# Designed miniproteins, single chains, continued (2): the designs that were tried, part 99

Each design is a single chain, and the fold is of that chain. pLDDT is the mean over its residues in the fold that is shown.

## One batch from the design tools (miniprotein)

Design m7452
Fold by ESMFold2-Fast:
Structure m7452 (fold): chain A 78 residues (1-78)
Amino acid sequence: MLDRLAQALYDKNEEEALKLLKELLEKNPDDLGLALGSLVGADLYELPKVIAFLKEWLKNSSLATNPSIQGALSLVKL
């Protein structure tokens, strides 16, 4: 999962990235911080739909307080 998500984000494939992010959040939400951390900030600035999805998800998620996720968010300025 993480490798496929990282590849989709790197390729700037927003449709595939959104699909994989939704699957990741359902099955392995704790891994989101690792996936975003590996792609730190720069790649996400060119993916506005992914950024919008993550902002909305974080408003409704208890995982928004997770230190790994908070670290990743500070790097992407979310």
Scores: mean pLDDT 66

Design m7453
Fold by ESMFold2-Fast:
Structure m7453 (fold): chain A 90 residues (1-90)
Amino acid sequence: MPLPRQLSTVDGLPITGLTFRSSVERTLEDAERAARRGMEEQIPEAERLAKENPGSVVLALGVGVTVSDDDRVTGRVIHRKLFVGEPAPP
C-alpha cells in the first residue's frame, strides 16, 4: 500500500519512509564506524519497507555523534542509502 506521508526530499526524490540507528561515541573515527555499521544494519528493514510499499522511497540512516566528557556534542557523522519500491505489476 502507498505510504500516506512524505517526510522530506533527497536528491529531488520524496522520502516516504525512514529507518535509522544512532550511536554516541567518544571519537570521530568511532562515530564514522558506528554510523556506517548502523546504516548497514538498517538495509534489510528499509528494503522490506520499500518492497511492501510499491512506489515508495525509503531512507536507511546511520548516525554517529561524538561527545566530550561533559556530554557536549562535538561532532556528527551520517551515512545514508535510498531504496525505491517497484510499482505493482499490471
Scores: mean pLDDT 70

Design m7454
Fold by ESMFold2-Fast:
Structure m7454 (fold): chain A 100 residues (1-100)
Amino acid sequence: LSAEVRAATDRLLASPKGEEILRLIEEAVDHAAAGDWERANELVIKTGEKAYEAAREMGVPEHLASILAVNITMLALSLAVEAELDPERGRANLERIRAA
């Protein structure tokens, strides 16, 4: 990933809007860990939509906001899949993202 994409992602996730995004990811992880994939998938989709809207509100250009939304959606999906297979690892990975 380009340095610009990483910097924009880090700024988004460190913002108050990023806290909402991380909460949606946490909910998706918890539902996936419980085997509720229908709800987990819905939350993954909502995470991406929220990331796009938040990035646009922060003045991120449309093309970059779309890249951030896709990347955050894929991150949420990866964490949810891992949590279904190993709930402890999925939560540990989410905590590492919050700490970064």
Scores: mean pLDDT 79

Design m7455
Fold by ESMFold2-Fast:
Structure m7455 (fold): chain A 115 residues (1-115)
Amino acid sequence: SDEEEIKKEQKKFLNEVKKATADVNLSLENIKKAKSVLNPKYNLTKEELDELEVKLKTDPEAAKVFNEIVNTVKKYAPKNDQLVYLTAAGATLEYLDGKENFIFSSIAVLVPPLY
């Protein structure tokens, strides 16, 4: 029935919203950590982190990308919060600046001088 089709679409939509909300909330915890460990050596300003936070609140795709970069860098430097959170923030800002493939290039440059 049309009612059954509507219910299926509502469930899909609610699952997508739930996932997007979880990604946004995690990204906001990650940006809060980035702000708390801000270091001039990483060439990031407080203003850039504040602008990224606004983007993460309004763009679930940006939030997901930021979280994935954080998780990737943590595998190589699990106890270095500055390296993890500031690298992830910088790479996400470059992605949002329209440099779609820059994320992997910046991870390759910033994470492996360690290989």
Scores: mean pLDDT 77

Design m7456
Fold by ESMFold2-Fast:
Structure m7456 (fold): chain A 78 residues (1-78)
Amino acid sequence: GMERLLAELDERLAEARKIFEQAVKNKDKMTEEEILEYLEKAVEAGFIPAAVLLTLYKRHNISKEELKELIERFAKLL
C-alpha cells in the first residue's frame, strides 16, 4: 500500500511544481489576478513553496512588479 501512496505523492508534487513553473514562464503576459490564481492552484496541488510567495504578497500587499521579481528569485532557487 505504501509504495502506491508514495508514487501518488511524487506525481502530485510534480504536477504542483509544473503549475508553479507555468506561472514563472508566463508571468510577463499575465495579470496580477492570473499570477495569484496559478500560485493558489500550485498550493492546492501541494507545492508548499508557492504558499510562501502568497503569504508575502498578502502580508505586505506587494505590487505586481514586486510579485514578479519574487517569483523570478524563487524560481532560481528551485
Scores: mean pLDDT 75

Design m7457
Fold by ESMFold2-Fast:
Structure m7457 (fold): chain A 101 residues (1-101)
Amino acid sequence: TAAELAKKGGEAALRGGLEAAKNGTGEGLNYGIGGALSGAGGVFLAEKGTSPEHAEQAGTSGYSGGYSAYLGGKLASKKGYDLGKKGYDLGLAGRAAGRAA
């Protein structure tokens, strides 16, 4: 479902952001923290409701967090990079599914 995709995107972004933050300094650390916070926000929003609007908002937070984690991961952690990309893809899919409903 749209909410499940958005939640998985947020979880991947959160984990990717944390990996980038653990191994990063400067920009890598900052992008990692941003990815983790946005990913956590996406998970929180997805858990608050199952409506298309909640899935769209959660997906938006997930893909934004995933992109930030991806950027941080490029500088600091291959695992952060891989998880950030996954968070971006899943968050965007959750947002699109929410819009289509």
Scores: mean pLDDT 80

Design m7458
Fold by ESMFold2-Fast:
Structure m7458 (fold): chain A 96 residues (1-96)
Amino acid sequence: SEAEELIEKAKEYLKKAEEYLKAGNYEEALELINKSVKYAIEAYKKGAKTEEVLKILEEALKIAKQLLDTAPEYALKTIGEILKVMGDKLDVELEK
């Protein structure tokens, strides 16, 4: 399905973000995290399961938090955007 293809893209961008983070390319890692979040949100709008979207957002949040010491301003902005999406659209799952 289209939703499944978007989930796959979101996962691919997260994998690339982790590779860039490991290489010390923090700005590129952050850009890839933002792309992953965008695709996860699009997948949700197209009927992807909430638990699959939440898992991707949680992984994106973990990677963004690792950037707090190196790129705090950009990391905090990305963290805020992820938490807002999780709170506004996935609040029931966040209570679990």
Scores: mean pLDDT 77

Design m7459
Fold by ESMFold2-Fast:
Structure m7459 (fold): chain A 59 residues (1-59)
Amino acid sequence: GPQAFDPLKLTPLPEPIPDEEQKVDAISQRPLTPENAVKHPKSDYWFTKEDYKLAFDKN
């Protein structure tokens, strides 16, 4: 959106993800689902909530 948000405030998308493009998290290789997966605007890749915290919250 037009609003600038903090990476720490990242909200997971409740909608179905294009799983066919990226079926697993690149960091932990866990299966991605609409519930546990998030997309960071800086990355354009999907991560699990846990991996997002390790990759982007840490950074």
Scores: mean pLDDT 58

Design m7460
Fold by ESMFold2-Fast:
Structure m7460 (fold): chain A 68 residues (1-68)
Amino acid sequence: MLTPEERERAYREIVEASRILMDNLDKEGKSEDEKILELHRTVQRLVAALEAGDLEEFEKIVEEIKKK
């Protein structure tokens, strides 16, 4: 199980990654519906990694978003 500090950090990372993703999708000219769908899929991946305690996978997903 994640520590409270790891959970707090992960929560902040999800919020920040979500903002970056939405900005990137907006720059790509994606529709509002496409942006919402991509955000939903990405958040589901991040949450699944967190629930599995897989911080390596979680950080990999965040880095993929930040590199775009």
Scores: mean pLDDT 79

Design m7461
Fold by ESMFold2-Fast:
Structure m7461 (fold): chain A 61 residues (1-61)
Amino acid sequence: ISNLTVEEIAERIVKAGLVDPGTAYAVAQVLKARPDISAGELARLTKLSRGTASRILRLVR
């Protein structure tokens, strides 16, 4: 994940159909800043369900 740009991370999330493009970019920025973030913390920061956050983390890690 450290080798991916925000745009590349966002594209992977959008392609998976889990969230809208705007939310995908917000999530990608958080992941780029905090690559070790937990699913619970990601869900809290982005206002997603824990399940969606967990799926996103599995997709990009």
Scores: mean pLDDT 80

Design m7462
Fold by ESMFold2-Fast:
Structure m7462 (fold): chain A 56 residues (1-56)
Amino acid sequence: MEVIEVTLEAESEEELREKVLELIQQLRDEGKLVTDVKIEKISETTYRVTLTTVPA
């Protein structure tokens, strides 16, 4: 189990969702399954995303 924290910039909730889904797909391609996602809004355009992964 591994916890990955990234800061994402998004102008809309739709853009944020797309970026998060792309991260999940990238991690899956690396053999990591995302089991939990936590999103914290830092500013109007900046979000902290915490992903919990397990080996897939």
Scores: mean pLDDT 82

Design m7463
Fold by ESMFold2-Fast:
Structure m7463 (fold): chain A 117 residues (1-117)
Amino acid sequence: AEEALKKAKELYEKAIEYAEKALELAEEALKNPEDEKTRIEAGLYLLYASYYAEKANLYLGLAEGKISEEELKEKLKQLEEELKKAKEYIKENPPEAKDIKDGAEIIIKSAKEKLKE
């Protein structure tokens, strides 16, 4: 429980870090709409921010007794498979810079709320 809570907090902090980078890159992409590479990079940082936030939610659920260790293992495996597929999709179909910005702001707000306890 204590170890799972510690991991959840570390993962929420990591989600915020990646979301803040996604936000910076999305704002750059909004100023330079011809720069598809920056938009792809912003989308990938948002994907990793979402991945770390969801992983944090799973460890928090374990810490709170809402999920079992077996459920955690299964859901983590599903997240890894989803991450791999989403990463390839975003490289070819990056989200719009505005959507990346909005998504990043939501993750930052949500993760900061979870860190307040």
Scores: mean pLDDT 88

Design m7464
Fold by ESMFold2-Fast:
Structure m7464 (fold): chain A 55 residues (1-55)
Amino acid sequence: SKEQIEATVEFLVSTFSVPEAVAEELRKSKEAVIDYLQTQLGMSREEAEAFIESQ
């Protein structure tokens, strides 16, 4: 959901100091969040989707 995406982005900002410009782009697309989690944090797609859903 949109709320889960927003919660995930806020976690990334607070924990990993993601720049606000990047955070704004991530809030627009679930796929952008998944790609960020995969490329920056080494998550699989399945892990990234589960992480978002857990927020």
Scores: mean pLDDT 82

Design m7465
Fold by ESMFold2-Fast:
Structure m7465 (fold): chain A 94 residues (1-94)
Amino acid sequence: LFEPFRLSDLEDVLRESTSEGVALEYLGQLLLEMYELGLVDEEEYKKGQELVKKGRELRRKNQSNLTPRFSDLTPSTLALLRNLAASLAREKAA
């Protein structure tokens, strides 16, 4: 089953769990990694790059340049990504 990936929905969830800058950078990094795995289009890759830039800009003003990692994500966000990756993999295989 393919569900459209909505960045705004995930962005809101991440922002409530952490600072907005960290949330945007997490979302961006996830899209970049998914592109490397062949799970998303180049358009999503470009969105990922844009979100990483925005997240880093916000964090640069308030905090150090700590790059988020997948292991640092909330369990809910990680589960959403795994479900999305599995759905995209099935669509690609079909």
Scores: mean pLDDT 59

Design m7466
Fold by ESMFold2-Fast:
Structure m7466 (fold): chain A 83 residues (1-83)
Amino acid sequence: PPPPDSAGSVFLRMLLDAIAASPDKKLTPEQIQAILDQIYAEYPQISEEQKKYLEQIRAKMTEKGAADEEEILEAIAEVMRSL
């Protein structure tokens, strides 16, 4: 499994790849949750602290519904500032 500090980087990369592949350049809350569920399935050894961090990022990104690239980056920056 990836180190705890790389789980956020994997999540960000998957989100940016998904948004780049999206025709609308946005990700729905359901799409973001599916990406997070995939990370949890592939990396079950992720710590509870790391899971909490990823869930906070997801909550911020989906606060207004579907999220574009700028909203994703802003959500990550806000969670990083809060930790």
Scores: mean pLDDT 75

Design m7467
Fold by ESMFold2-Fast:
Parts: sequence; C-alpha cells; structure tokens
Structure m7467 (fold): chain A 119 residues (1-119)
Amino acid sequence: MDYKNLPKEIIELAEELKELVKKLVSPEKYKIIEKAIDEFLETLDRLLAMEEAGAPREVLLREFREGLYHLANALSPLLDYQELLDIVDEAVARFEAGESLEEVAKRFLERIIELIKKL
C-alpha cells in the first residue's frame, strides 16, 4: 500500500508484525490478519492527516478505537484475547491522556509484536 501520512517507523513495525504472523499461521489465516493490519494502517494514515488538520481528539478516538479493536479481533486466534484487550485499553487511555496518534499507534504495534515474540 502507498501511505501519504504514515511515518516510516510505523510501516516498518507493521511489516515486522506481518513477517512474524506469516511464520505462525496458515496462508489462509495470514491473509485475514494481513488485511486487518493493512486496514489499520489505512485508518491511521487518514487519522494522522485529520490530527494534523486539527480534528478534535473525540472524533479521532472513535475511529482509532474501532481500528484497534478490529486488529485485536483479527489477532485473537493467535494471542490471548484479554491481553489484546488490555493493549487496546492502554492505547485508548494514552491517547485520551494527550499522547500523539503516532506515538500511541507505535506503542500499540510494539506491544503486539512483544506478545507474538513470546509465543
């Protein structure tokens, strides 16, 4: 995919996540998770543009939360669902506390990668 607003570091984390998942699941399951990761990145690309344009945090949070839950649900066959929900709740709380969308999304992906590496 061609992203206009996503930082290189977030793209690199998403590619690392894809590589790790590809080694752990069937090709059919990988395709579902790959699509969920790509949809999360597309949502982030759009939301980062909106944040830069001065969109209210409440508007950003609704779509961001939906994107976080969508990716967590796609990963639930691979990872403990409660641990995924805890990571989603941490990301939501950090964003509500005033952290940038970029920093919150980066940490969210790093936490998921950490969980996968422990499998």
Scores: mean pLDDT 87

Design m7468
Fold by ESMFold2-Fast:
Structure m7468 (fold): chain A 67 residues (1-67)
Amino acid sequence: MSEEEVKELALEAAKLALEGKDREAMLKAIELGRVASEEQVRKAAEYAAEELNNPEIGEAIITLSKL
């Protein structure tokens, strides 16, 4: 999976979480954790946090990706 695809998955998971779609957000974050390394997940989560101006969402994605 490309770095761009990894970032897109993280951003999609973040947006779903902000919409209250917790199950869909969790599934996307788990998918992210399965296809990307821990370093790639962290970098993608940081990108999503910056794009949405929400540092808490980045931490949530990292946590969910480890499920």
Scores: mean pLDDT 81

Design m7469
Fold by ESMFold2-Fast:
Structure m7469 (fold): chain A 78 residues (1-78)
Amino acid sequence: MEEKIEKAKVLAEVFRNWGYDELAEKIDKAIEEKNEEFVQKLSELYDEMVSRNVETDEEAQKFREEAIKKVKEIIDEF
């Protein structure tokens, strides 16, 4: 569980760096409320981001948009 929380926290920081402070705050609140299912889904998204090596490819912009949509969908489910 701790590893999943750390991944979710990193994801929140990533969204904050992209200028999506509202999404980052919702992630932080989910962590504080100990919403394990929400945190697990965010951890899975983090693993997908790492696997795609988004930091170095030209598709980074497209993946950012996809990641934002996925996080919004997760937030809307909870």
Scores: mean pLDDT 73

Design m7470
Fold by ESMFold2-Fast:
Structure m7470 (fold): chain A 61 residues (1-61)
Amino acid sequence: SLEEVLKRVEELDEEGRKITEEQRAASKMAAATGDSWRVEEQAAIEIIKLAVEKLGLLHEH
């Protein structure tokens, strides 16, 4: 799930914490609109891709 991915990202370092905090804030806002599934899926893909290419820590999907 997205929450599990965010937990792993925030444990990486300061950059991971910043990304996780911003994505959580955006996800909470999207949840109020009822269109959160699109935002969460896209955010998860972007976070995983970033971690794989820049950090090389989250390549499993």
Scores: mean pLDDT 62

Design m7471
Fold by ESMFold2-Fast:
Structure m7471 (fold): chain A 98 residues (1-98)
Amino acid sequence: METERTFYAIVQDRSRRDEPSVLVTLRVGGGRDVYEEREISREEAEKLYEELRKEGKSVTHVDLDLRGATEEEKREIARLLAEAARQSGEDAMVATVR
């Protein structure tokens, strides 16, 4: 019986408090990887982050200088961070971008 494991990546824009965050979830199990991308509010992102910490999951924070990055580039970075979490044995990565 394979245990499904979920890795999370959140990309938050620090320059705009009213801008939504990008969430990528990577689910691994059954011999395939499933990426799910969605836009979440900053409040939802912070709640998810607190929930992960309360569950004792390993969460890494990174600061990225992505000034002038497009929404598409931010989504690509979120996918890369979810994969980096998987490879590093972390449960989640949270990136704050400018």
Scores: mean pLDDT 75

Design m7472
Fold by ESMFold2-Fast:
Structure m7472 (fold): chain A 72 residues (1-72)
Amino acid sequence: MREFRLTETGALVFVDEEGRVHISSATLLALGKKFGWSVEEQQEMVRRLENGDDSVAREILADPRVRLEEVP
């Protein structure tokens, strides 16, 4: 498992051995506020994440505004 810190929020993100990205709803909401998402957009992304949509975390980390620092 690899651990990364989101530079925008300071929150931790985990990547497992299968390459799946694990991000919390709290982290997602913090990023949404930082990026200026509407309340509806924030709620929709959290709903997708909580319903097991693994694409949400990958989509967020693919955003060029998101910067990751690997935690040693």
Scores: mean pLDDT 74

Design m7473
Fold by ESMFold2-Fast:
Structure m7473 (fold): chain A 89 residues (1-89)
Amino acid sequence: EKAAIDAEVAAIQAEVAALQAEASARYPEAADLESLADLPPEVKELIIRLLEAQKRVLELLMPLLDAEEQEKAEKIIAELERQIAELRA
């Protein structure tokens, strides 16, 4: 049901915004995806949490999306999973 999903999405988006602001303020290099693998573990953990939160938002919205939007969301989720795996390596 929409109201509960909207509330959860809003909460996750607030978490994402807070994590992104913290990561960007402490480490400008976090904005450059090519450099992520070489960043300190502390920064990698913040970025992983940010990417996981973004993935959760897309997963929650998936049942509400039309077929074209679901395909786009799946591509984004796959890219987020790739980045998380790279940071964990």
Scores: mean pLDDT 69

Design m7474
Fold by ESMFold2-Fast:
Structure m7474 (fold): chain A 57 residues (1-57)
Amino acid sequence: MKAELEKAEKEAAEVLSKLSNDQANEAVGKAAEKVAENPEWNRLEFAKEVLEEAKKL
């Protein structure tokens, strides 16, 4: 994977690991909903969105 994708996925995973299962599922679910509304978004955008939603919890 490219360095930016690896960094974003690692940061998202670290933040998610600090959340409860319910909070982690909420963050991933909200990110998936935004990606579904933006079909041009790639795996990197999804990882960044998971991180942003996780930071709000």
Scores: mean pLDDT 76

Design m7475
Fold by ESMFold2-Fast:
Structure m7475 (fold): chain A 87 residues (1-87)
Amino acid sequence: MEELLRGALQALENALKAVENKDYEKAITYAEGAIRLLERARELGFDSPELEKALEYVKKAIEAIKSGDYETAIENLRKAIEEVRKL
């Protein structure tokens, strides 16, 4: 479990850096990777309010990137990172 959550945190931090570097395609790839790791943690029985909030924030960040709202994407990625850090 710890490896999945650590992997998700790393992917989210990489996604945030990619948005800041204007590499939006890479940012989406990292964010989608984080979703897969968090969903896998949930499947293995790690179901918490913080994990559900993290998933919601990552999904909002991806939608914001796709719509060109990069400020909202950064805010949601930071919120997702904060929620994962509580796990």
Scores: mean pLDDT 87

Design m7476
Fold by ESMFold2-Fast:
Structure m7476 (fold): chain A 114 residues (1-114)
Amino acid sequence: MKSRFSDAEIAAALARVAAMSDAQRDALIAAAFEETFPKARGLSGDEIFAIFDTDGDGRISLEEFIEGAKKLGAHEFLSDEELRRLFAELDLDGDGVIDRDEFVAGLLLLNPQL
């Protein structure tokens, strides 16, 4: 599936992520999830990413994304269809998986105030 963001917006977000330190990426993930998901409060961005990346390969599948979101309580706010839509928004290259850089870039695109 194709992301709703333009190639230029995706490239700009990925370039911004590439310029970030590991601490800045971690803080962005933590900030994005802490306010939205009560179960994410007190978790680092690395811990949040690890909840989704259950096999530790650095890539999140659709199944891992849905199960990770359920662990964070997202299913209390979002249906499986809404979670699938959110996954598609974060899957910036459309390859069916989300890597860490796409995850951070997608959070920036969805939350431009971060």
Scores: mean pLDDT 75

Design m7477
Fold by ESMFold2-Fast:
Structure m7477 (fold): chain A 74 residues (1-74)
Amino acid sequence: SLEEEIDKKLKEAIEWFEKNYSPELVADLKDTLERIKKLLLNLYERGEITPEQALEAFDKVIETLKKLAEGEKA
């Protein structure tokens, strides 16, 4: 299911952050990703986006959060 695929990506992303970042930052990142998950699932249930679009959007969010955690390029 779409939810299972998002949960897999969420777990993999959190495992990546846990290797080098504080538990407090990891908790904030997890909360952010879980909020985005809920939004994407709601958009999918309303027929506004496809499963592929939801997964692509979630991947982009994870990439953005990784860049922010490492420091933004000016």
Scores: mean pLDDT 83

Design m7478
Fold by ESMFold2-Fast:
Structure m7478 (fold): chain A 83 residues (1-83)
Amino acid sequence: AEPSAEDAARLEAILSKITLPSQETVDAIMAEAKPAWLAAKTVEEKAEVMAEATRRLLLAAGASEEEAEEAAEIVRRHLIRAA
């Protein structure tokens, strides 16, 4: 399913406040997420792995814990609905 306009707008608002972390930081977070992603057997488990990676990435970029958690929930919801 397409992401909702509300979810997309909120994610854009969060992302507009931060500077994306370095490629090295992104690669490190993704490398830690990869074993859990490969071990995940359901869409829900895979969505949770991506949500956690998103949360960690945003925290590394200087987002607040609340903003990082909200963005993670949007990513999790979108991946579950897209399946």
Scores: mean pLDDT 78

Design m7479
Fold by ESMFold2-Fast:
Structure m7479 (fold): chain A 87 residues (1-87)
Amino acid sequence: SMEEKLREFVQFAAELAADPSASLEEVIEALKEKARELNFPEKVLEDLEKAAEFARELLAQGTPLAEVKELLATLSGMAVKEALEES
């Protein structure tokens, strides 16, 4: 179900964001790959790109990488939920 896919994506994003060895770009690419694997609509990938741009801006402003990764995971989960509710 789409609800099970959302739960799987959110869990994946949280675990990925908690990995101290993962760079921001590795997190971004892994989230996009997971969204494609789960066959989410193209709107999800577009919204993930917007979340990624916001995350890159925060990192450039000096926000700690761990905080930026957690925020990206949260925003990514919200973007997936919103896109699925609009379908």
Scores: mean pLDDT 85

Design m7480
Fold by ESMFold2-Fast:
Structure m7480 (fold): chain A 93 residues (1-93)
Amino acid sequence: MKAKVEEIRREIAEFEAQAKTTIDETAKKLAENANEEELEKMLEELEKQLAEVREAAKKLDEEVAKALIEAAETAAAIHKKVIEKAKKIQKEK
């Protein structure tokens, strides 16, 4: 039973490594298919959508609002990392 917790932690670390590879590959594809202005607009639209979710959440039950905001912020953080990495790839060329 105790050894199973360490096994699960190892599986999580492997999943995180695979997720990083997917993010890196997606960022390269985005860098090749979008220009700098489009990437900047995507970041602006993400921030706007996140702000709209936060405003909508103010009308909900406190626990539901917190869960929705946390989920939206997590998704936005992943999208932002992909876009910012794509911008960095373009600047290196």
Scores: mean pLDDT 77

Design m7481
Fold by ESMFold2-Fast:
Structure m7481 (fold): chain A 99 residues (1-99)
Amino acid sequence: MASKIKVTFDVRGLSPEQAREVAERIERRLLADPRVLEARVSVEVLSEDEARITIEVTLGPKASGEEAAKLVIEIAREEVTARGGEITEVRVEVLEEGK
C-alpha cells in the first residue's frame, strides 16, 4: 500500500512564470525517483512575486510520509533558490499512511 502526503509552499521572489517552471521541475524530479508512484504539483499566483505551490505525492509501500516530505522539501528548496526565490512558509499534511 502507499503513503500520500501534501506539501504546500508559500514562495516569494518568483514571477508567475518562474513559479510555474519550479512546479514543473519539482514534478519531473519527483517522478524520476523510483519510490514515487504519483506526483501532482499545482501553482496559485498570489501576487506579482508571490505564489503558493502545492505538491501531492504518493509513495510506494516501503516509503514513509516523513521520507516523502523530506524529499519534496529538499527538491523545492533547490529549485526555488536556484531562481533567486525564497520559501516563506511550509505546511505538511499526511493524507494517507500505507498499511
Scores: mean pLDDT 81

Design m7482
Fold by ESMFold2-Fast:
Structure m7482 (fold): chain A 100 residues (1-100)
Amino acid sequence: GKASLKLEVYDENGNFLGSQELTADGNTKTFDGNGNETHSASTPSITVEDLKALVDKLLKEADEILSKKKEGNTETYELLFYDKETGETLRLKITLTEHF
């Protein structure tokens, strides 16, 4: 099986700041706040287990967990992180999809 992980970053007011997409045995892509691709890299060594471990790490490191949702092969989480450098709150939306 394959999996993809989408990470979307928003400010405290809900404005989209950017996203990153990671695919097991594939690519990492980074998008700016306007939805334009700014960077991509090949990540053929990333496994489905690596993507799941990253999700678990983000859940552990989050200051707050706002939501958890599972629909079929897709898991979605919304997390808050308090940025100590700027004093701002960042909202992270995580979407993990398994492909069979």
Scores: mean pLDDT 78

Design m7483
Fold by ESMFold2-Fast:
Structure m7483 (fold): chain A 63 residues (1-63)
Amino acid sequence: SENDVNEIVSLVLSGQVDKAIDYLLDLKEKRSDFDEIKERVLAELRRNGREEAARLIEAALSD
């Protein structure tokens, strides 16, 4: 879980937002702790001043 959060955040910080979204969508299908991983990723992105990327990811993971 911590490794997943770190990898996803790293992808966003390196400009690979689409790959980060694909990773999160895969976790949504397979992991019962997806919501916790998502919230941790969003919190880390906001802590790093990546509010726009966090909002984009939230939108992409919505219905």
Scores: mean pLDDT 83

Design m7484
Fold by ESMFold2-Fast:
Formats: C-alpha cells, structure tokens, sequence
Structure m7484 (fold): chain A 81 residues (1-81)
C-alpha cells in the first residue's frame, strides 16, 4: 500500500487525529481503518470501559475529509476531552 501518514495531537480540550493518504481506493480504506483503530484507542485511554461508551464517545468526533490539490486525501477527526 502507498504510505499513509497518521498524526495525533493532544490539545488542552481536544485530541486531533489526522490521516493523510496519497490517493486510490485501497489507500483510502487503509486510512479509514487506521482512523477507526486510533479513535477507539483514544476512547479507551480516556476511560471508556464499555463498547457502547466507546462508540458514543467516538460519535462525538468532528470529522472532516479534504481532497488536497496534489490528489491526496486528508481526514481530520477532533475528539473533545
């Protein structure tokens, strides 16, 4: 698979997860999987104990998908703390 870039930044009141993918359907799918796994990990570290609590917390994420001029796709998810 083409290299996918994953970044996690902790802010004062939020955690921002950014996934940048070089394009293509398989690269986009890999990026979505990486995002889902990362958001679940953040929820568990935030103290979410049940699957329902994790799902509810992850659903509070503000998700934005951008197509960049170079053909890459960037997905940004912001979780409140």
Amino acid sequence: LPPTKLEVKEGEDSVTVTVTMPGGAMSREAGRVALAVTLTSIARKAGMKTEQDIVDYVRTASVREERLPDGTTRITAVLPL
Scores: mean pLDDT 74

Design m7485
Fold by ESMFold2-Fast:
Structure m7485 (fold): chain A 85 residues (1-85)
Amino acid sequence: LEEYIKKLEELRKKLEELGPEAQPIADHVKRGIEAAKKGDYNEVAHHAARVYELAAQGSPEIRKVAEEAADTLIKAAQAVKEKNA
């Protein structure tokens, strides 16, 4: 989980650097990180779904980083679920 959170923080910063269009995606990544730290895997998965949805509407540059963030959020959600099962 800690490894996934670290990667998500890096991806969130990259999204913030891509400008105003990527800010809603960066916000969902941030909320997903907070949910993962609280052990709420359902909320992490929800934010992953939102990141995927917004990524599909973005530029190729935004889409690449956002999809990696969404994939990492899904892995984080699974890690949280397994730890709490």
Scores: mean pLDDT 83

